# Designed miniproteins, single chains, continued (5), part 50

Each design is a single chain, and the fold is of that chain. pLDDT is the mean over its residues in the fold that is shown.

## One batch from the design tools (miniprotein)

Design m17842
Fold by ESMFold2-Fast:
Structure m17842 (fold): chain A 97 residues (1-97)
Amino acid sequence: SRELREKALKERAKKEGLEISDEELEELFKILESLGITTDVEIASEQQLEDVALFDLGLYYLYIKKDLEKAKKLFQELVDRQSPLSGTAEALLKKIS
């Protein structure tokens, strides 16, 4: 599922006009592992994959690009959508606000 997550993140980023390199993906997931940030959402549907990709894009802006405003916007979108990831996104919003 990590390969599926990485592909979905790259596809979402391209829609936003971003190109994420394989090196940036490895750095991101290494950072997430070191911080114990895991999505406890099983990717069982296309909607869940979209939510995970949006969340991962927020984490990319936060940890790789260090663009707090873009990260906040993406996490807020997950909260507004009432995603299964909304609780985790809200916790991250609190840390970066």
Scores: mean pLDDT 78

Design m17843
Fold by ESMFold2-Fast:
Structure m17843 (fold): chain A 73 residues (1-73)
Amino acid sequence: HMEAEEHLRRAQEHIQAARDAIAKGDVATARSHLREAVEHMWRLEELGDYEGFRALSPPLYEAMQALIAAQAA
């Protein structure tokens, strides 16, 4: 349904924006985008789009690991 598709798209956009912010050293912007991505993923779970949620978990995890590394620098 349209709601799950929109949340999937927005979560993907926020994960990519977080990665871009991390590459620029903008930790605050990256953190904000990761929070938005997680909220959209919660909506996917609420809507029963477990496949979409599962597909987003690896890229979210990778972005979070990159953020942790950037904060340590």
Scores: mean pLDDT 85

Design m17844
Fold by ESMFold2-Fast:
Structure m17844 (fold): chain A 82 residues (1-82)
Amino acid sequence: DLKELTEKALKISQLRDEANAALKAGDYETAIKKYEELLKLVQDESPLAAGIAYRNLAIAYEKLGDVETAEKYRKKAEELGV
């Protein structure tokens, strides 16, 4: 279904842009939520996109002081070559 594929692609772009904007603004809780939603859409289809999301999740969790969760996501990004 072309409509379903187009809607998914648009949602991926919106989530990525919103997550990146939140991270840049220091809204780490919103960034985490948006990156987690993005991962559900890309984790099995794009190792590069998933790796970038994991790397940015690690940054957000580190900024919130959750070092253990940050290290977990950093390792996931490294496993994907990011």
Scores: mean pLDDT 85

Design m17845
Fold by ESMFold2-Fast:
Structure m17845 (fold): chain A 76 residues (1-76)
Amino acid sequence: AAARALGNIGDERAVEPLIKALQDESESVRLAAAIALGKIGSERAIEALTKALQDESELVRIAAGQALKDIQDLQA
């Protein structure tokens, strides 16, 4: 939708760094990245968040699952 494209122009710059942050050595950084990507709602994050469902941290896995749900709910 055009409104989604407009809302995500600034957020698109954040999406790439946040996708990289999902691979950070720090659990806190990966957790924050998963939460932020869910709030942004970018479909570009779906693949990276799906990989984060296999993260070593239960908290990161939960956050990635919630972010994926939030992104999918925005598409419905």
Scores: mean pLDDT 75

Design m17846
Fold by ESMFold2-Fast:
Parts: sequence; structure tokens; C-alpha cells
Structure m17846 (fold): chain A 60 residues (1-60)
Amino acid sequence: MSEEIKKVQELEKELLEKIDKQIKEAEEKGDSFTVDVLEGIRDLVLGVTNTVLKRLKAKA
């Protein structure tokens, strides 16, 4: 359980770092549409990982 929770948290951090890098690149290009899309994807990642973490904790 604890190990699975840590893996989910590590995956979340990795995905968010990749998304944040893409947002930065899009901002530098002045592509506000891509920034908005990537921010939406970032919110989805947070929502999905939060749901998985709640399920893992509930199983305990």
C-alpha cells in the first residue's frame, strides 16, 4: 500500500514536470491556445492521481 502510494505520487510529479515544461515552451511561442489545453491536461492528471490515491487509501 505505502509503496503503491509513493509510485503514484512519483508518477504524478513526473507527468506534471513534463506538462509544465510544455506549457513554458508554448508560452515562449505565444501559443495561448496550447497553454490552455495543457493546463486542462494538468488538471486532469491531478484529478486522476487524486482519485487513485483515495482508492488505495480506502482499500486499507
Scores: mean pLDDT 81

Design m17847
Fold by ESMFold2-Fast:
Structure m17847 (fold): chain A 55 residues (1-55)
Amino acid sequence: SKEDELRKMIEELRRTIERLREEAKTASPLMKLVYEIAIGGEELVIERLEKKLAE
Protein backbone atom coordinates (compact mmCIF):
# COMPACT_ATOMS: atom_id res chain seq x y z
CA SER A 1 0.00 0.00 0.00
CA LYS A 2 0.99 3.68 -0.26
CA GLU A 3 1.20 3.84 3.54
CA ASP A 4 3.59 0.85 3.63
CA GLU A 5 5.76 2.50 0.94
CA LEU A 6 5.89 5.74 2.99
CA ARG A 7 6.85 3.81 6.17
CA LYS A 8 9.60 1.99 4.27
CA MET A 9 10.95 5.30 2.90
CA ILE A 10 10.98 6.83 6.41
CA GLU A 11 12.85 3.80 7.80
CA GLU A 12 15.43 3.92 4.97
CA LEU A 13 15.94 7.68 5.49
CA ARG A 14 16.42 7.15 9.27
CA ARG A 15 19.10 4.52 8.52
CA THR A 16 20.79 6.94 6.08
CA ILE A 17 20.81 9.71 8.73
CA GLU A 18 22.40 7.35 11.30
CA ARG A 19 25.13 6.40 8.81
CA LEU A 20 25.76 10.07 7.95
CA ARG A 21 26.06 10.91 11.68
CA GLU A 22 28.66 8.16 12.13
CA GLU A 23 30.63 9.34 9.05
CA ALA A 24 30.49 12.95 10.33
CA LYS A 25 32.27 11.99 13.60
CA THR A 26 35.61 11.46 11.79
CA ALA A 27 35.13 14.01 8.97
CA SER A 28 37.08 17.25 8.43
CA PRO A 29 35.48 20.53 9.66
CA LEU A 30 34.34 21.44 6.11
CA MET A 31 32.87 17.96 5.52
CA LYS A 32 31.11 18.10 8.91
CA LEU A 33 29.24 21.19 7.64
CA VAL A 34 28.27 19.26 4.48
CA TYR A 35 27.01 16.35 6.63
CA GLU A 36 24.98 18.75 8.84
CA ILE A 37 23.26 20.17 5.73
CA ALA A 38 22.59 16.68 4.31
CA ILE A 39 21.20 15.39 7.64
CA GLY A 40 18.97 18.48 8.00
CA GLY A 41 17.60 17.93 4.49
CA GLU A 42 16.84 14.24 5.17
CA GLU A 43 15.11 15.16 8.48
CA LEU A 44 12.89 17.67 6.62
CA VAL A 45 11.89 14.93 4.13
CA ILE A 46 11.00 12.57 7.02
CA GLU A 47 8.79 15.29 8.60
CA ARG A 48 6.90 15.72 5.32
CA LEU A 49 6.43 11.96 4.87
CA GLU A 50 5.23 11.57 8.50
CA LYS A 51 2.64 14.34 7.92
CA LYS A 52 1.34 12.46 4.86
CA LEU A 53 1.02 9.27 6.95
CA ALA A 54 -0.98 11.23 9.58
CA GLU A 55 -3.57 12.43 7.03
Scores: mean pLDDT 87

Design m17848
Fold by ESMFold2-Fast:
Structure m17848 (fold): chain A 77 residues (1-77)
Amino acid sequence: AAAEARAAAEALVAEGFSRETADAVEAALLALAAAAEAQGAKPGFATSRGPDGNIVIGGYAEKDGKRTLLDTVVVPT
């Protein structure tokens, strides 16, 4: 979870997003991972692009083979 959240933040910096934006996204992803772990679930993240090119990262809880979306983090442009 922590390594995946950091990797997502570093990928945003590599794409030209600000450090402040990347750090805010990392913090949001870590909070979603903590929420999944509080439910006894495995945290997961999935990155996609919207039709307007914005980046959206879903935070998931995976338990008993079921993947549940907890929330999405929309990366501001």
Scores: mean pLDDT 79

Design m17849
Fold by ESMFold2-Fast:
Structure m17849 (fold): chain A 95 residues (1-95)
Amino acid sequence: MLPIYERALSGSVNEKVEAVEALGVLAKSGDEEAFNTLVKILEDENENPLVRAAAALALGEIGDERAVEPLKKALEDEDENVRLAAKYALEKIQK
């Protein structure tokens, strides 16, 4: 297991955002665990909104259609930045 997974779950907000960005790179390269971790972070209502927004943006950059339903749920998120990130990500995937 890469140390990056631990940092995505237990670091400071800034460390978690950096870890989410690196998970996005791994998922784009075909890492299934990285993709699943990004979806879990996006769906975690107890996670900081900045980290959830970063996960939404990473999922949009990956462009995997499996993220469409999680991102549609994120359009109803309590935080405006998460909703905006989800909208942007969906526009990127649904081209």
Scores: mean pLDDT 81

Design m17851
Fold by ESMFold2-Fast:
Structure m17851 (fold): chain A 57 residues (1-57)
Amino acid sequence: PLETRTDPGDPAVGERLVEAAKKMKEQGYDEEDIDNILRFAAKAMKTSLSEVREKVK
């Protein structure tokens, strides 16, 4: 595997953020807070916000 200190997006981190967003949604957090977490997840997974929103459903 490539050994580089530049880690511009860790899919595992993105998946953890999606899980956290699901729990926040269940707890009744504001959609703005959830969207902020999902923006970080999208960036870590190198995908769009709409894609990670689908994963939260």
Scores: mean pLDDT 72

Design m17852
Fold by ESMFold2-Fast:
Structure m17852 (fold): chain A 89 residues (1-89)
Amino acid sequence: ATVFVAAVGADGEVLASARVPEGGTAVLDLPAPATTVVVVNLGGEEVRVRVVGTGADGSTSTREAVVPAGGQRVLDLGQPATRVTVEVS
């Protein structure tokens, strides 16, 4: 299965996006701070997604979600992140 991921800034702009295979990891280095990550499961199976946002000061926030087949989740990072790491299992 493949997951589509978009990191979104405070003004709703898409800052970066990636496709992440099941069992894979993507690292998104961002031109501006993201506040939200949108995850879309393009696969036929439920997946678990772990998103780690890293702030400019090195602080981290972690969000986990279970995304059903063909479903989506919108994850509020709680803090602005300049890097987002996404793991799909």
Scores: mean pLDDT 85

Design m17853
Fold by ESMFold2-Fast:
Structure m17853 (fold): chain A 62 residues (1-62)
Amino acid sequence: GKEELLEEAERLGVRGAILAAQGRLAEATRLFDEAIRLYEEAGDLETVKRAREALARYLALA
């Protein structure tokens, strides 16, 4: 259901954030892209926007 999609997206987002903090930006971007896809499928557009903004900030710090 939608809750399972949101849980998977959250787990991918957390892993992506950890990898981004370690400078592993290619891997982080892949995980964030997958998380954003799952959030879009679940209809959580607010979290999609926040996830895109977080990714942009990580890329700007690299």
Scores: mean pLDDT 81

Design m17854
Fold by ESMFold2-Fast:
Parts: structure tokens; C-alpha cells; sequence
Structure m17854 (fold): chain A 96 residues (1-96)
């Protein structure tokens, strides 16, 4: 049976998975020279990853036993945000 905390953890994981897909699309657009689209998809990836972090933090607050899974999810989300921000900066430089 899924607790409310486990449900939030799963939703966070699903949002982080979607954020990875959006970052992958952003990288593909950048490789093709579609810098405006690359920025848009990277920004969407950041929004999804930030929402995943919020859900992970809520899950941990409800169930401290999820600390290891939450910590892993938050670290992965933070790395994705940093990678997406770097892609946005590089794409913006190409539009100059």
C-alpha cells in the first residue's frame, strides 16, 4: 500500500523523469542550431526538477525513513538544473 509520502516520492520521481526527457530534447535542439527551442525546453526541465525537489521535501517531512531515496532524487534534480542552466547560457551566447 502506498502512503501519502510514497505517493509524493513517486510523483517527484515521475516529474524528474519528465525533466530528463525535456533536457534531452533541449540538447537535441541545441545540436541542430535551434537555440530558442533549446532554451524553452531547458527552462521547462528546470521547472519540473524544482517541482520534483518540492515533492521530495514534502515526502521526507511525512516519512523520514525515505531519507536515502529523497536525498538521491534531490541531488539528481540539482545536477539536472545546473546542466540545464549551462545549456541555456551556451545557447544564449549563440544567439548573440
Amino acid sequence: MKSEAERLLLEGEELLALARIYLWLAKKFKEQGDYEEAIEFAEKAIELAKRAIELYEEALKLDPSLEEEVKKGIEEAKKLIEEAKKLIEEAKKKLE
Scores: mean pLDDT 89

Design m17856
Fold by ESMFold2-Fast:
Structure m17856 (fold): chain A 74 residues (1-74)
Amino acid sequence: AMAEEVRRILEEAAKKSKDPIAQVGLKLLALRADQLTPEQIARSLELLAKMSKDPESQKVLTEAAERVRELAAR
């Protein structure tokens, strides 16, 4: 259940992101959502946001990381 909810958050973020690097990173994380902890996914999203040069994609990635952390806290 949690892995599926995390995958949904990642897929939604990929649709909103215009940065190709962010889109690829989000897709790879979605493929491994069942193999990674929510904390690992959130940290990876924060790293992708730092590496992205697009301000809108940075915001989308940061918001996705926050949503994953909220989900893990339930």
Scores: mean pLDDT 81

Design m17857
Fold by ESMFold2-Fast:
Structure m17857 (fold): chain A 60 residues (1-60)
Amino acid sequence: SAMEERLEKLAEELEKEFVREHLEKGKIWSKDEFKERLKERAIEAGIPEEKVEEFLKKHL
């Protein structure tokens, strides 16, 4: 669905940011921190929280 495609793109961009921060700053991110950040960004982008939760349970 279009919302899943948007969530996949947001997750991909967030993963790139986490990798960059790890390489540049030595920061280690937990899976839970990733999930919370993805949820925050998705809600800000107008994706319903219910759809974010479904995506997280299915894919992460």
Scores: mean pLDDT 80

Design m17858
Fold by ESMFold2-Fast:
Structure m17858 (fold): chain A 68 residues (1-68)
Amino acid sequence: GFKEKLEKLKEELNKDPRIKAELVGDKTLVIETTLSVEEQIGLALRLIGDYPDFSVSVSGNTITVSEK
């Protein structure tokens, strides 16, 4: 399933004190950041490249990763 991939991503992202990632259910990871808009876009693009089977969206200071 996607849950194990999201859990590993959550652990990796939470190593940065500017990022707070939380798993919502088994299919959605919500990522709240204090990063700049430019840095958030960079992170979102990296996630799109690394997880092509996932949907990645950005709204304000929040990045959402979910199953397509």
Scores: mean pLDDT 81

Design m17859
Fold by ESMFold2-Fast:
Structure m17859 (fold): chain A 62 residues (1-62)
Amino acid sequence: MTELIYRGADAAEAGDYERAIELLVEAGLSREQAEELVRRAKEGMAPSELIREAKRLVEEEK
């Protein structure tokens, strides 16, 4: 589901926050985790940081 995480980061960078949340949830994050990451992206978190945190969260939920 790495591709969904990258698409989510791209959507957040483009300002499509609803799409970013849905893609991150499809990747395996909870909605609450996806919303928090997108909120941090709005506050200036780099796309690379969002990708790293999303991968970490998906791995921990296995």
Scores: mean pLDDT 80

Design m17860
Fold by ESMFold2-Fast:
Order: structure tokens, then sequence, then C-alpha cells
Structure m17860 (fold): chain A 68 residues (1-68)
């Protein structure tokens, strides 16, 4: 899978996670964040990886804030 395909799929999972967080569905959000994390870890382009990791961390922080 190319970096473009990995990034696109990761972005889709991050968007699904954000929607789940907004709805308070933390189980679904956690599953989507996990999938995004797996895809991001496979990226070889450091710039794309950094951007997506930043968004992932922001969403993980938001999800934790809803529980704690």
Amino acid sequence: MSDEELAKKAEEYLEKAEEAIRKGDLETASKHLQKAKELISQLKDEKVKEELEKRLEELENRGVSLVI
C-alpha cells in the first residue's frame, strides 16, 4: 500500500473516531483510533506521519477528557 493510500485510510478512521467522540461512543472511537494508529505507523513519509500523529494525539486527548 502506498503512503497516499495509508494516509487517506488513516484520515478516514480519524474522521470516524472524531464523530464517535462527538457522540460519546468511546468504544467505537477507540476502535477507529487504533486502526488509524496502525496505518500511521506504516507511513514512511515523516512529514505526513507527523501531521497524522498530531491529529491522532489530539483526538485521543479529547476522548480521554470525556471519560476523566
Scores: mean pLDDT 79

Design m17861
Fold by ESMFold2-Fast:
Structure m17861 (fold): chain A 60 residues (1-60)
Amino acid sequence: SREEELRKLQEEARESAEKLKEVLDLSSQGVAAAAIGLVESREKAREETQRYNELEHEAL
């Protein structure tokens, strides 16, 4: 029946969409990890700059 063929096509489309979502989720995780690393690097640079400024102030 036409309805049975339509349901089969819908199920195949759903499975394909789920696989695509998995690939997108993995890619998004990579971007999120890189963003976190960038924030951490910036914070470390700020702390090092502050320590340098404190040492300069003490040397006066």
Scores: mean pLDDT 75

Design m17862
Fold by ESMFold2-Fast:
Structure m17862 (fold): chain A 88 residues (1-88)
Amino acid sequence: MTAEEYFEKGKELFEEKRYEEAIEYYTKAIELDPNFAEAYYYRGLAEFELGRYEEAIEDFEKAIELDPDFEEAKKNLEKAKEELKKAL
């Protein structure tokens, strides 16, 4: 499988709300392509859905580092920081 194929499988699992399995496939995509900004972003979304806000923040920050114009990652980074503050 290519990084893109693992990423697409992760998205299918995400749509099925199988977030832990989605994270496994996004992680495989990132292992094959460490510069895959969108894979970090979607892994962050899955982590957010599981309440793993600290992990989500790290992945959104990495997505923004790789793609500084990634507006959706910036928006979800702010949401994850707000949720983490409420959870503490």
Scores: mean pLDDT 90

Design m17863
Fold by ESMFold2-Fast:
Structure m17863 (fold): chain A 78 residues (1-78)
Amino acid sequence: MEEFLKNVEKANEKALELAEEIRANGDLELHRRTLLELLAEAYLGKDTKNLPEEELIEAVKKLAELLGVEPTPALLAL
């Protein structure tokens, strides 16, 4: 659990940095993949860069369930 929370904390920190970059540059499609990779890595505890999008989405859904939050439909669908 502690190791999982540490991974989530790191992913959250990177996600915030990426959100600021998206806000500045407006390239949502490019950064969506990176956000999915970061969130999936937090749940799986392994490098997700070469995983298919379907597996990334599934991992993000599992992470959201575990944290008791609703995943953003736009992030999962697009």
Scores: mean pLDDT 65

Design m17864
Fold by ESMFold2-Fast:
Structure m17864 (fold): chain A 63 residues (1-63)
Amino acid sequence: DYDKLREEALEAARKGDVEKALEYLRKAAYAMNPLMTGMYVEAFRYGLSQGLSPLEALEIIFG
């Protein structure tokens, strides 16, 4: 289910839908490691605060 959630997050990010990208990132992070979900969300928000697009921020997080 992680791969599907990851792709949903990336698709939302490609469309510039920050809220939907964040929702799917939370779900993907939780599926991968529930204890780290907050850190992945904060990494995404930090990327956006530095001027990265949602897609650029997610690509850094997912590799």
Scores: mean pLDDT 84

Design m17865
Fold by ESMFold2-Fast:
Structure m17865 (fold): chain A 86 residues (1-86)
Amino acid sequence: SEQKELLRAIVELTRELIKAIKAGDKRKAAVLLTALSILAMSLPDEEVQEKVLKKLLEIGKALEAGDYEKAIKLAEELAKWLEELI
């Protein structure tokens, strides 16, 4: 299904985001977060889309605050939740 393909792409990019944050690559993390937001807006299930976008917003706020541990935790929670939907 279209949703499962998008969810797999979002999971893969979320894992790349976690790696970028752990590596201290702030520019790559910002690019990946933008790509994730664009993909999330294409999710056909409105409730899933809303939850993903909300979590991405929280991750973005943590990154802007310099709270990298919180950003990693939120991204890991997002990836795990999305894997349960695939």
Scores: mean pLDDT 88

Design m17866
Fold by ESMFold2-Fast:
Structure m17866 (fold): chain A 101 residues (1-101)
Amino acid sequence: MKIVASGGLVLPTREEAEAAARGEVKVSLVDIETGQEIELKGDVRTEISLDANGNARVGVTLEAEAPEDADPERYRAKVTVTMPDGRVLEGPGAVRLEEVE
């Protein structure tokens, strides 16, 4: 099975969104019962878009292999971006499992 984790950040300017896209992007699973964070390792895809109000959005998607007993209901996804200036931004994410047929 694969874990697909997705999330994003909404930033007030395109310049901040471009800085976030050049920063260090990490996607983690947070175990609801233990509070343990597990960093997902894989290729991170980042997309910048502008909404109708001029806000910049940084979308993040990561695919990784899931353990055979992984329960998606037990985990929350978390997107963390370390900006080039050292600021750390966090955004909510969603997790789904996909069976590879």
Scores: mean pLDDT 73

Design m17867
Fold by ESMFold2-Fast:
Structure m17867 (fold): chain A 76 residues (1-76)
Amino acid sequence: MEEEIEKELKELEELLKEIEEKLKPDKEVIEEAKEIYEKTKKEVEELVGSEPRKKAIEEGKKKLEDLKKKIEEEKK
């Protein structure tokens, strides 16, 4: 179960790196993405049980995906 949480956190980290490295948005957007990741990581550390931790990661991932869509929309 902990392995699943670790994998999902790694996916979240990879999404952050994709935004930073591949999309290379403005510094403000990079900082926003980092804040989403750090907040999600902290929430996962504070939560007990696999389901609430998975929920926290899912919420964080959604926020990063929404941010990625915003960056892509701005370039259209």
Scores: mean pLDDT 77

Design m17868
Fold by ESMFold2-Fast:
Structure m17868 (fold): chain A 60 residues (1-60)
Amino acid sequence: MEAGGRAIRAGDYEAAAEAFEAAVKADPTNAEAWAALSFAYARAGKKEEAEEARKKAEEL
């Protein structure tokens, strides 16, 4: 990523997704963490991964 506000904002969503990935790996029964991961993936443009995380949250 290049220096700049837009690049930093794009990086924030990927960093958020990494943090929530760690949370669901530590506790895969945490529906709130799965929902947050889905939200972060959707904002990062990873729609398929967001849908998978959303299904996990719905199952819990």
Scores: mean pLDDT 71

Design m17869
Fold by ESMFold2-Fast:
Structure m17869 (fold): chain A 60 residues (1-60)
Amino acid sequence: KGTLVEALYDYEKLLPDILALKKGDVLEVLEEVDEVALKVRSLATGETGIVPKYYLKVLS
C-alpha cells in the first residue's frame, strides 16, 4: 500500500478532477501533483482525484 492520509476538513468537488472530502475520510496517496496538491484514492468509495495537501494528515 502507498501512504495513508486522513482528511482534516470537508472539501467540496468544484472541478471534475477534484475529489470531495469529508472530515475523517481515509485516503491512499497515489501521486504528488505539485507542492500543494496530491492525487489520492478514497478507501471507502475507490474514487480518485486531486486534493490540497494541507487538508490531510499522514497516518504513519
Scores: mean pLDDT 80

Design m17870
Fold by ESMFold2-Fast:
Structure m17870 (fold): chain A 98 residues (1-98)
Amino acid sequence: EAEKLKKELEERAERAKEFLERLIEEAEKKGDEETAKLARKLLEELEELKEKALKEIEEALSKGDEEKAIEAAKKGIFEIEILEGLGLILHGVLKLTS
């Protein structure tokens, strides 16, 4: 289960990254510097959360702690989903203010 959740976390992070990169490009094209800046900050936070979650999973697995690895993966997925949700809200604001 931990390996499956690790894969789901990596796939979710990649999709969130692609979305945020597109949001940055759209904001820049519209001249919305504030939205572009916020989207870049979300992208930085996404990379930090992904790296931290993967490190926690790897450390738990190296100690044979499958339960802790599963917990770390689930927490990482949840945190990535929150960042993706914030990105969707930001995209909605861009549509209304530009």
Scores: mean pLDDT 83

Design m17871
Fold by ESMFold2-Fast:
Formats: C-alpha cells, sequence, structure tokens
Structure m17871 (fold): chain A 65 residues (1-65)
C-alpha cells in the first residue's frame, strides 16, 4: 500500500539522519532522542516529507551550537 511505502521511505530518511548526526559527532544519547521523536511522528501518521523537515531542523540546531 502507499502507506507501507511511505513508512519505508521515512525509515530510510531517519537512518540517513542518524548516520549524518553520528558523523558530525552528535552524542548517541541525543541521536537516540531525535530518532525516537521521528519514530513517534511516523507512528502518528506523519509523511516522509514531514519527518525529513523535522530531522533537517533538528540537525541544524544541533550543529549550530
Amino acid sequence: SARSEEVYEALLIISKAVKEMREAGVSEEEIKKVADEAMEMLNAGASPEEIREKLERKIKELLEK
């Protein structure tokens, strides 16, 4: 179904964000917190686009400090 495809896409987006945060030196504790928030959004019905936007914003905040 379209939703199962969206879930797969969102999981790939989350995985990429986790890798980017880890490569940037973000702590595993903070990475887990961000990933957990993204997973909660996904479980609440968020689109891949909404998850990507949320993760991009969070990564920006973490890297600007």
Scores: mean pLDDT 84

Design m17872
Fold by ESMFold2-Fast:
Structure m17872 (fold): chain A 78 residues (1-78)
Amino acid sequence: SMEEELLKKVYEYIEKELKKEKSLNEEQKRQALERLKKGAVVLVKTTPGSKEERLRIVKQMIDKEIKEFEKNPIPPVL
């Protein structure tokens, strides 16, 4: 489905962008990845528009969340 294809591309984007984050250690990156993937499911389902427009908007939102993790790293997830 279009939703599944969008999720795959968003997940690949999250993984790629987190690998660039030198301020986060591997455990922090793992926690951020899990949190961002969960958020991506909601964003993909709720973002309207064409496949390309939805992907662009979701990527922009992911970029904002990653910048927020730089300022305030998330605590360990249970």
Scores: mean pLDDT 77

Design m17873
Fold by ESMFold2-Fast:
Structure m17873 (fold): chain A 57 residues (1-57)
Amino acid sequence: MKEEIEKEAKKMIERAKKAGIDVSPIEEEIKKLIETAKSLEEFKEKLQRLIVRQALA
């Protein structure tokens, strides 16, 4: 489970970076989310919200 979350995190972060989104300000929040998420679905939803928030800032 954690390995799947880490792989999805890497994929989503790389996609965000390629889209020109700076994820540096949310790096610690992403790390905490990888450790605390109870499922892959919960992780994907929360990370997507963080990325969208960062893109709109």
Scores: mean pLDDT 79

Design m17874
Fold by ESMFold2-Fast:
Structure m17874 (fold): chain A 92 residues (1-92)
Amino acid sequence: SKDLLRGIGLLLAAIGEAIQAALYAKKGDAEEAARAAERAAELAREAVEEFRKAGDEKGAELAERVAREAEKAAEYAKKGDTEKAAEYALRA
């Protein structure tokens, strides 16, 4: 379905932003890591909505996990804890 394809696209984009958050955090760039992690969380939350519209509960569960891990990465990056920011971003 169109909603399923949108959910997949948004989830892949979220994972890409989570990878960028981890790379910035590893470089010690807390501000850029926070921005990338926030984008990852936002995209993953949008993916949850699209998977739910498609009736894909497994896709929604996976996207919710990615969103929660990205949200934690953003929280730690905002506190300047780049090591934990990288850890949570990689879990996404």
Scores: mean pLDDT 89

Design m17875
Fold by ESMFold2-Fast:
Structure m17875 (fold): chain A 74 residues (1-74)
Amino acid sequence: AEELLKKGREAYKAGNYDEAIEYFQKAVEEALKRGDYVLAAEAYGMLAIAYEDQGKTDEALELFVKAEELGQKA
């Protein structure tokens, strides 16, 4: 999961937003499967930023809320 977040951030910095989104989605799935709510919150936050950059503001807001909820639970 940590490696997927790293790959997602690298893709995001390169401007490959679609690839970054795929890595962040996989990071969320793996983190939740492990019960790693801190990592899941980080992955949701990064996913939200990528959606916001694509102009998907409503989807980004939903993901930011999920990131905050999971971060507080950890």
Scores: mean pLDDT 80

Design m17876
Fold by ESMFold2-Fast:
Structure m17876 (fold): chain A 103 residues (1-103)
Amino acid sequence: APAVEQLTAAKVQMYTIEVLDEAEERIRELQKRAKQNGWPQDELNRQIVAILKEAQDKIDAYAQAQAAKAAASRAEDVERLLEEAERLSEKIRQHIQEVNRKR
């Protein structure tokens, strides 16, 4: 259903915001420390790039995990519906046999 895809997209967007907010706070603290300790700009830039790469890797991993979970959920729903259909078919068959035996 389109609802599963929309929910997956919304979860990925929410996680992206959280991860980027955390990265922004880490960068602010890093910039503050660099200023206090007189770090060269190249070292600061290298560490900022590392933080952003770690954030991107986390977002990508989460998106892949959510996509896999959505696919698994669809497979489980189909199996559950098939099992319920088989149970109903067996009950109908038993009822028909019982009615025919009483005549």
Scores: mean pLDDT 78

Design m17877
Fold by ESMFold2-Fast:
Structure m17877 (fold): chain A 54 residues (1-54)
Amino acid sequence: LSSLERQLQIAIDIGIQQGIIDSVIKSLKERLKKETDPDKKKLIEKAIKELEEL
């Protein structure tokens, strides 16, 4: 059956949470380096920490 769209959607959803965790962490670290708002920096740091604990 032609469920490529459904398969792709599921793969993307899983990939965002699991497959690309390292990429997300790298992106967040790059954003953290450029971030000027201290409250945003704290949120980004917490997100990185949570992802690294997975």
Scores: mean pLDDT 71

Design m17878
Fold by ESMFold2-Fast:
Structure m17878 (fold): chain A 58 residues (1-58)
Amino acid sequence: TSEIQQKAQEIRQEGGKEAKKLAEEMEKAGVSFEEISEKIKKLSEETAKRIAELKREL
């Protein structure tokens, strides 16, 4: 596995941790499921964008 693939996996894992923490904090704050879902979607899109940019540097 290339270093690029390893870094992409690390970015994906970190994004998952951030999304989980954000969801937990928003649920505790009484934020609606719709808002939580939207925030998680935006985080997922940013993670995918970072991975795509990393792959373009090859």
Scores: mean pLDDT 72

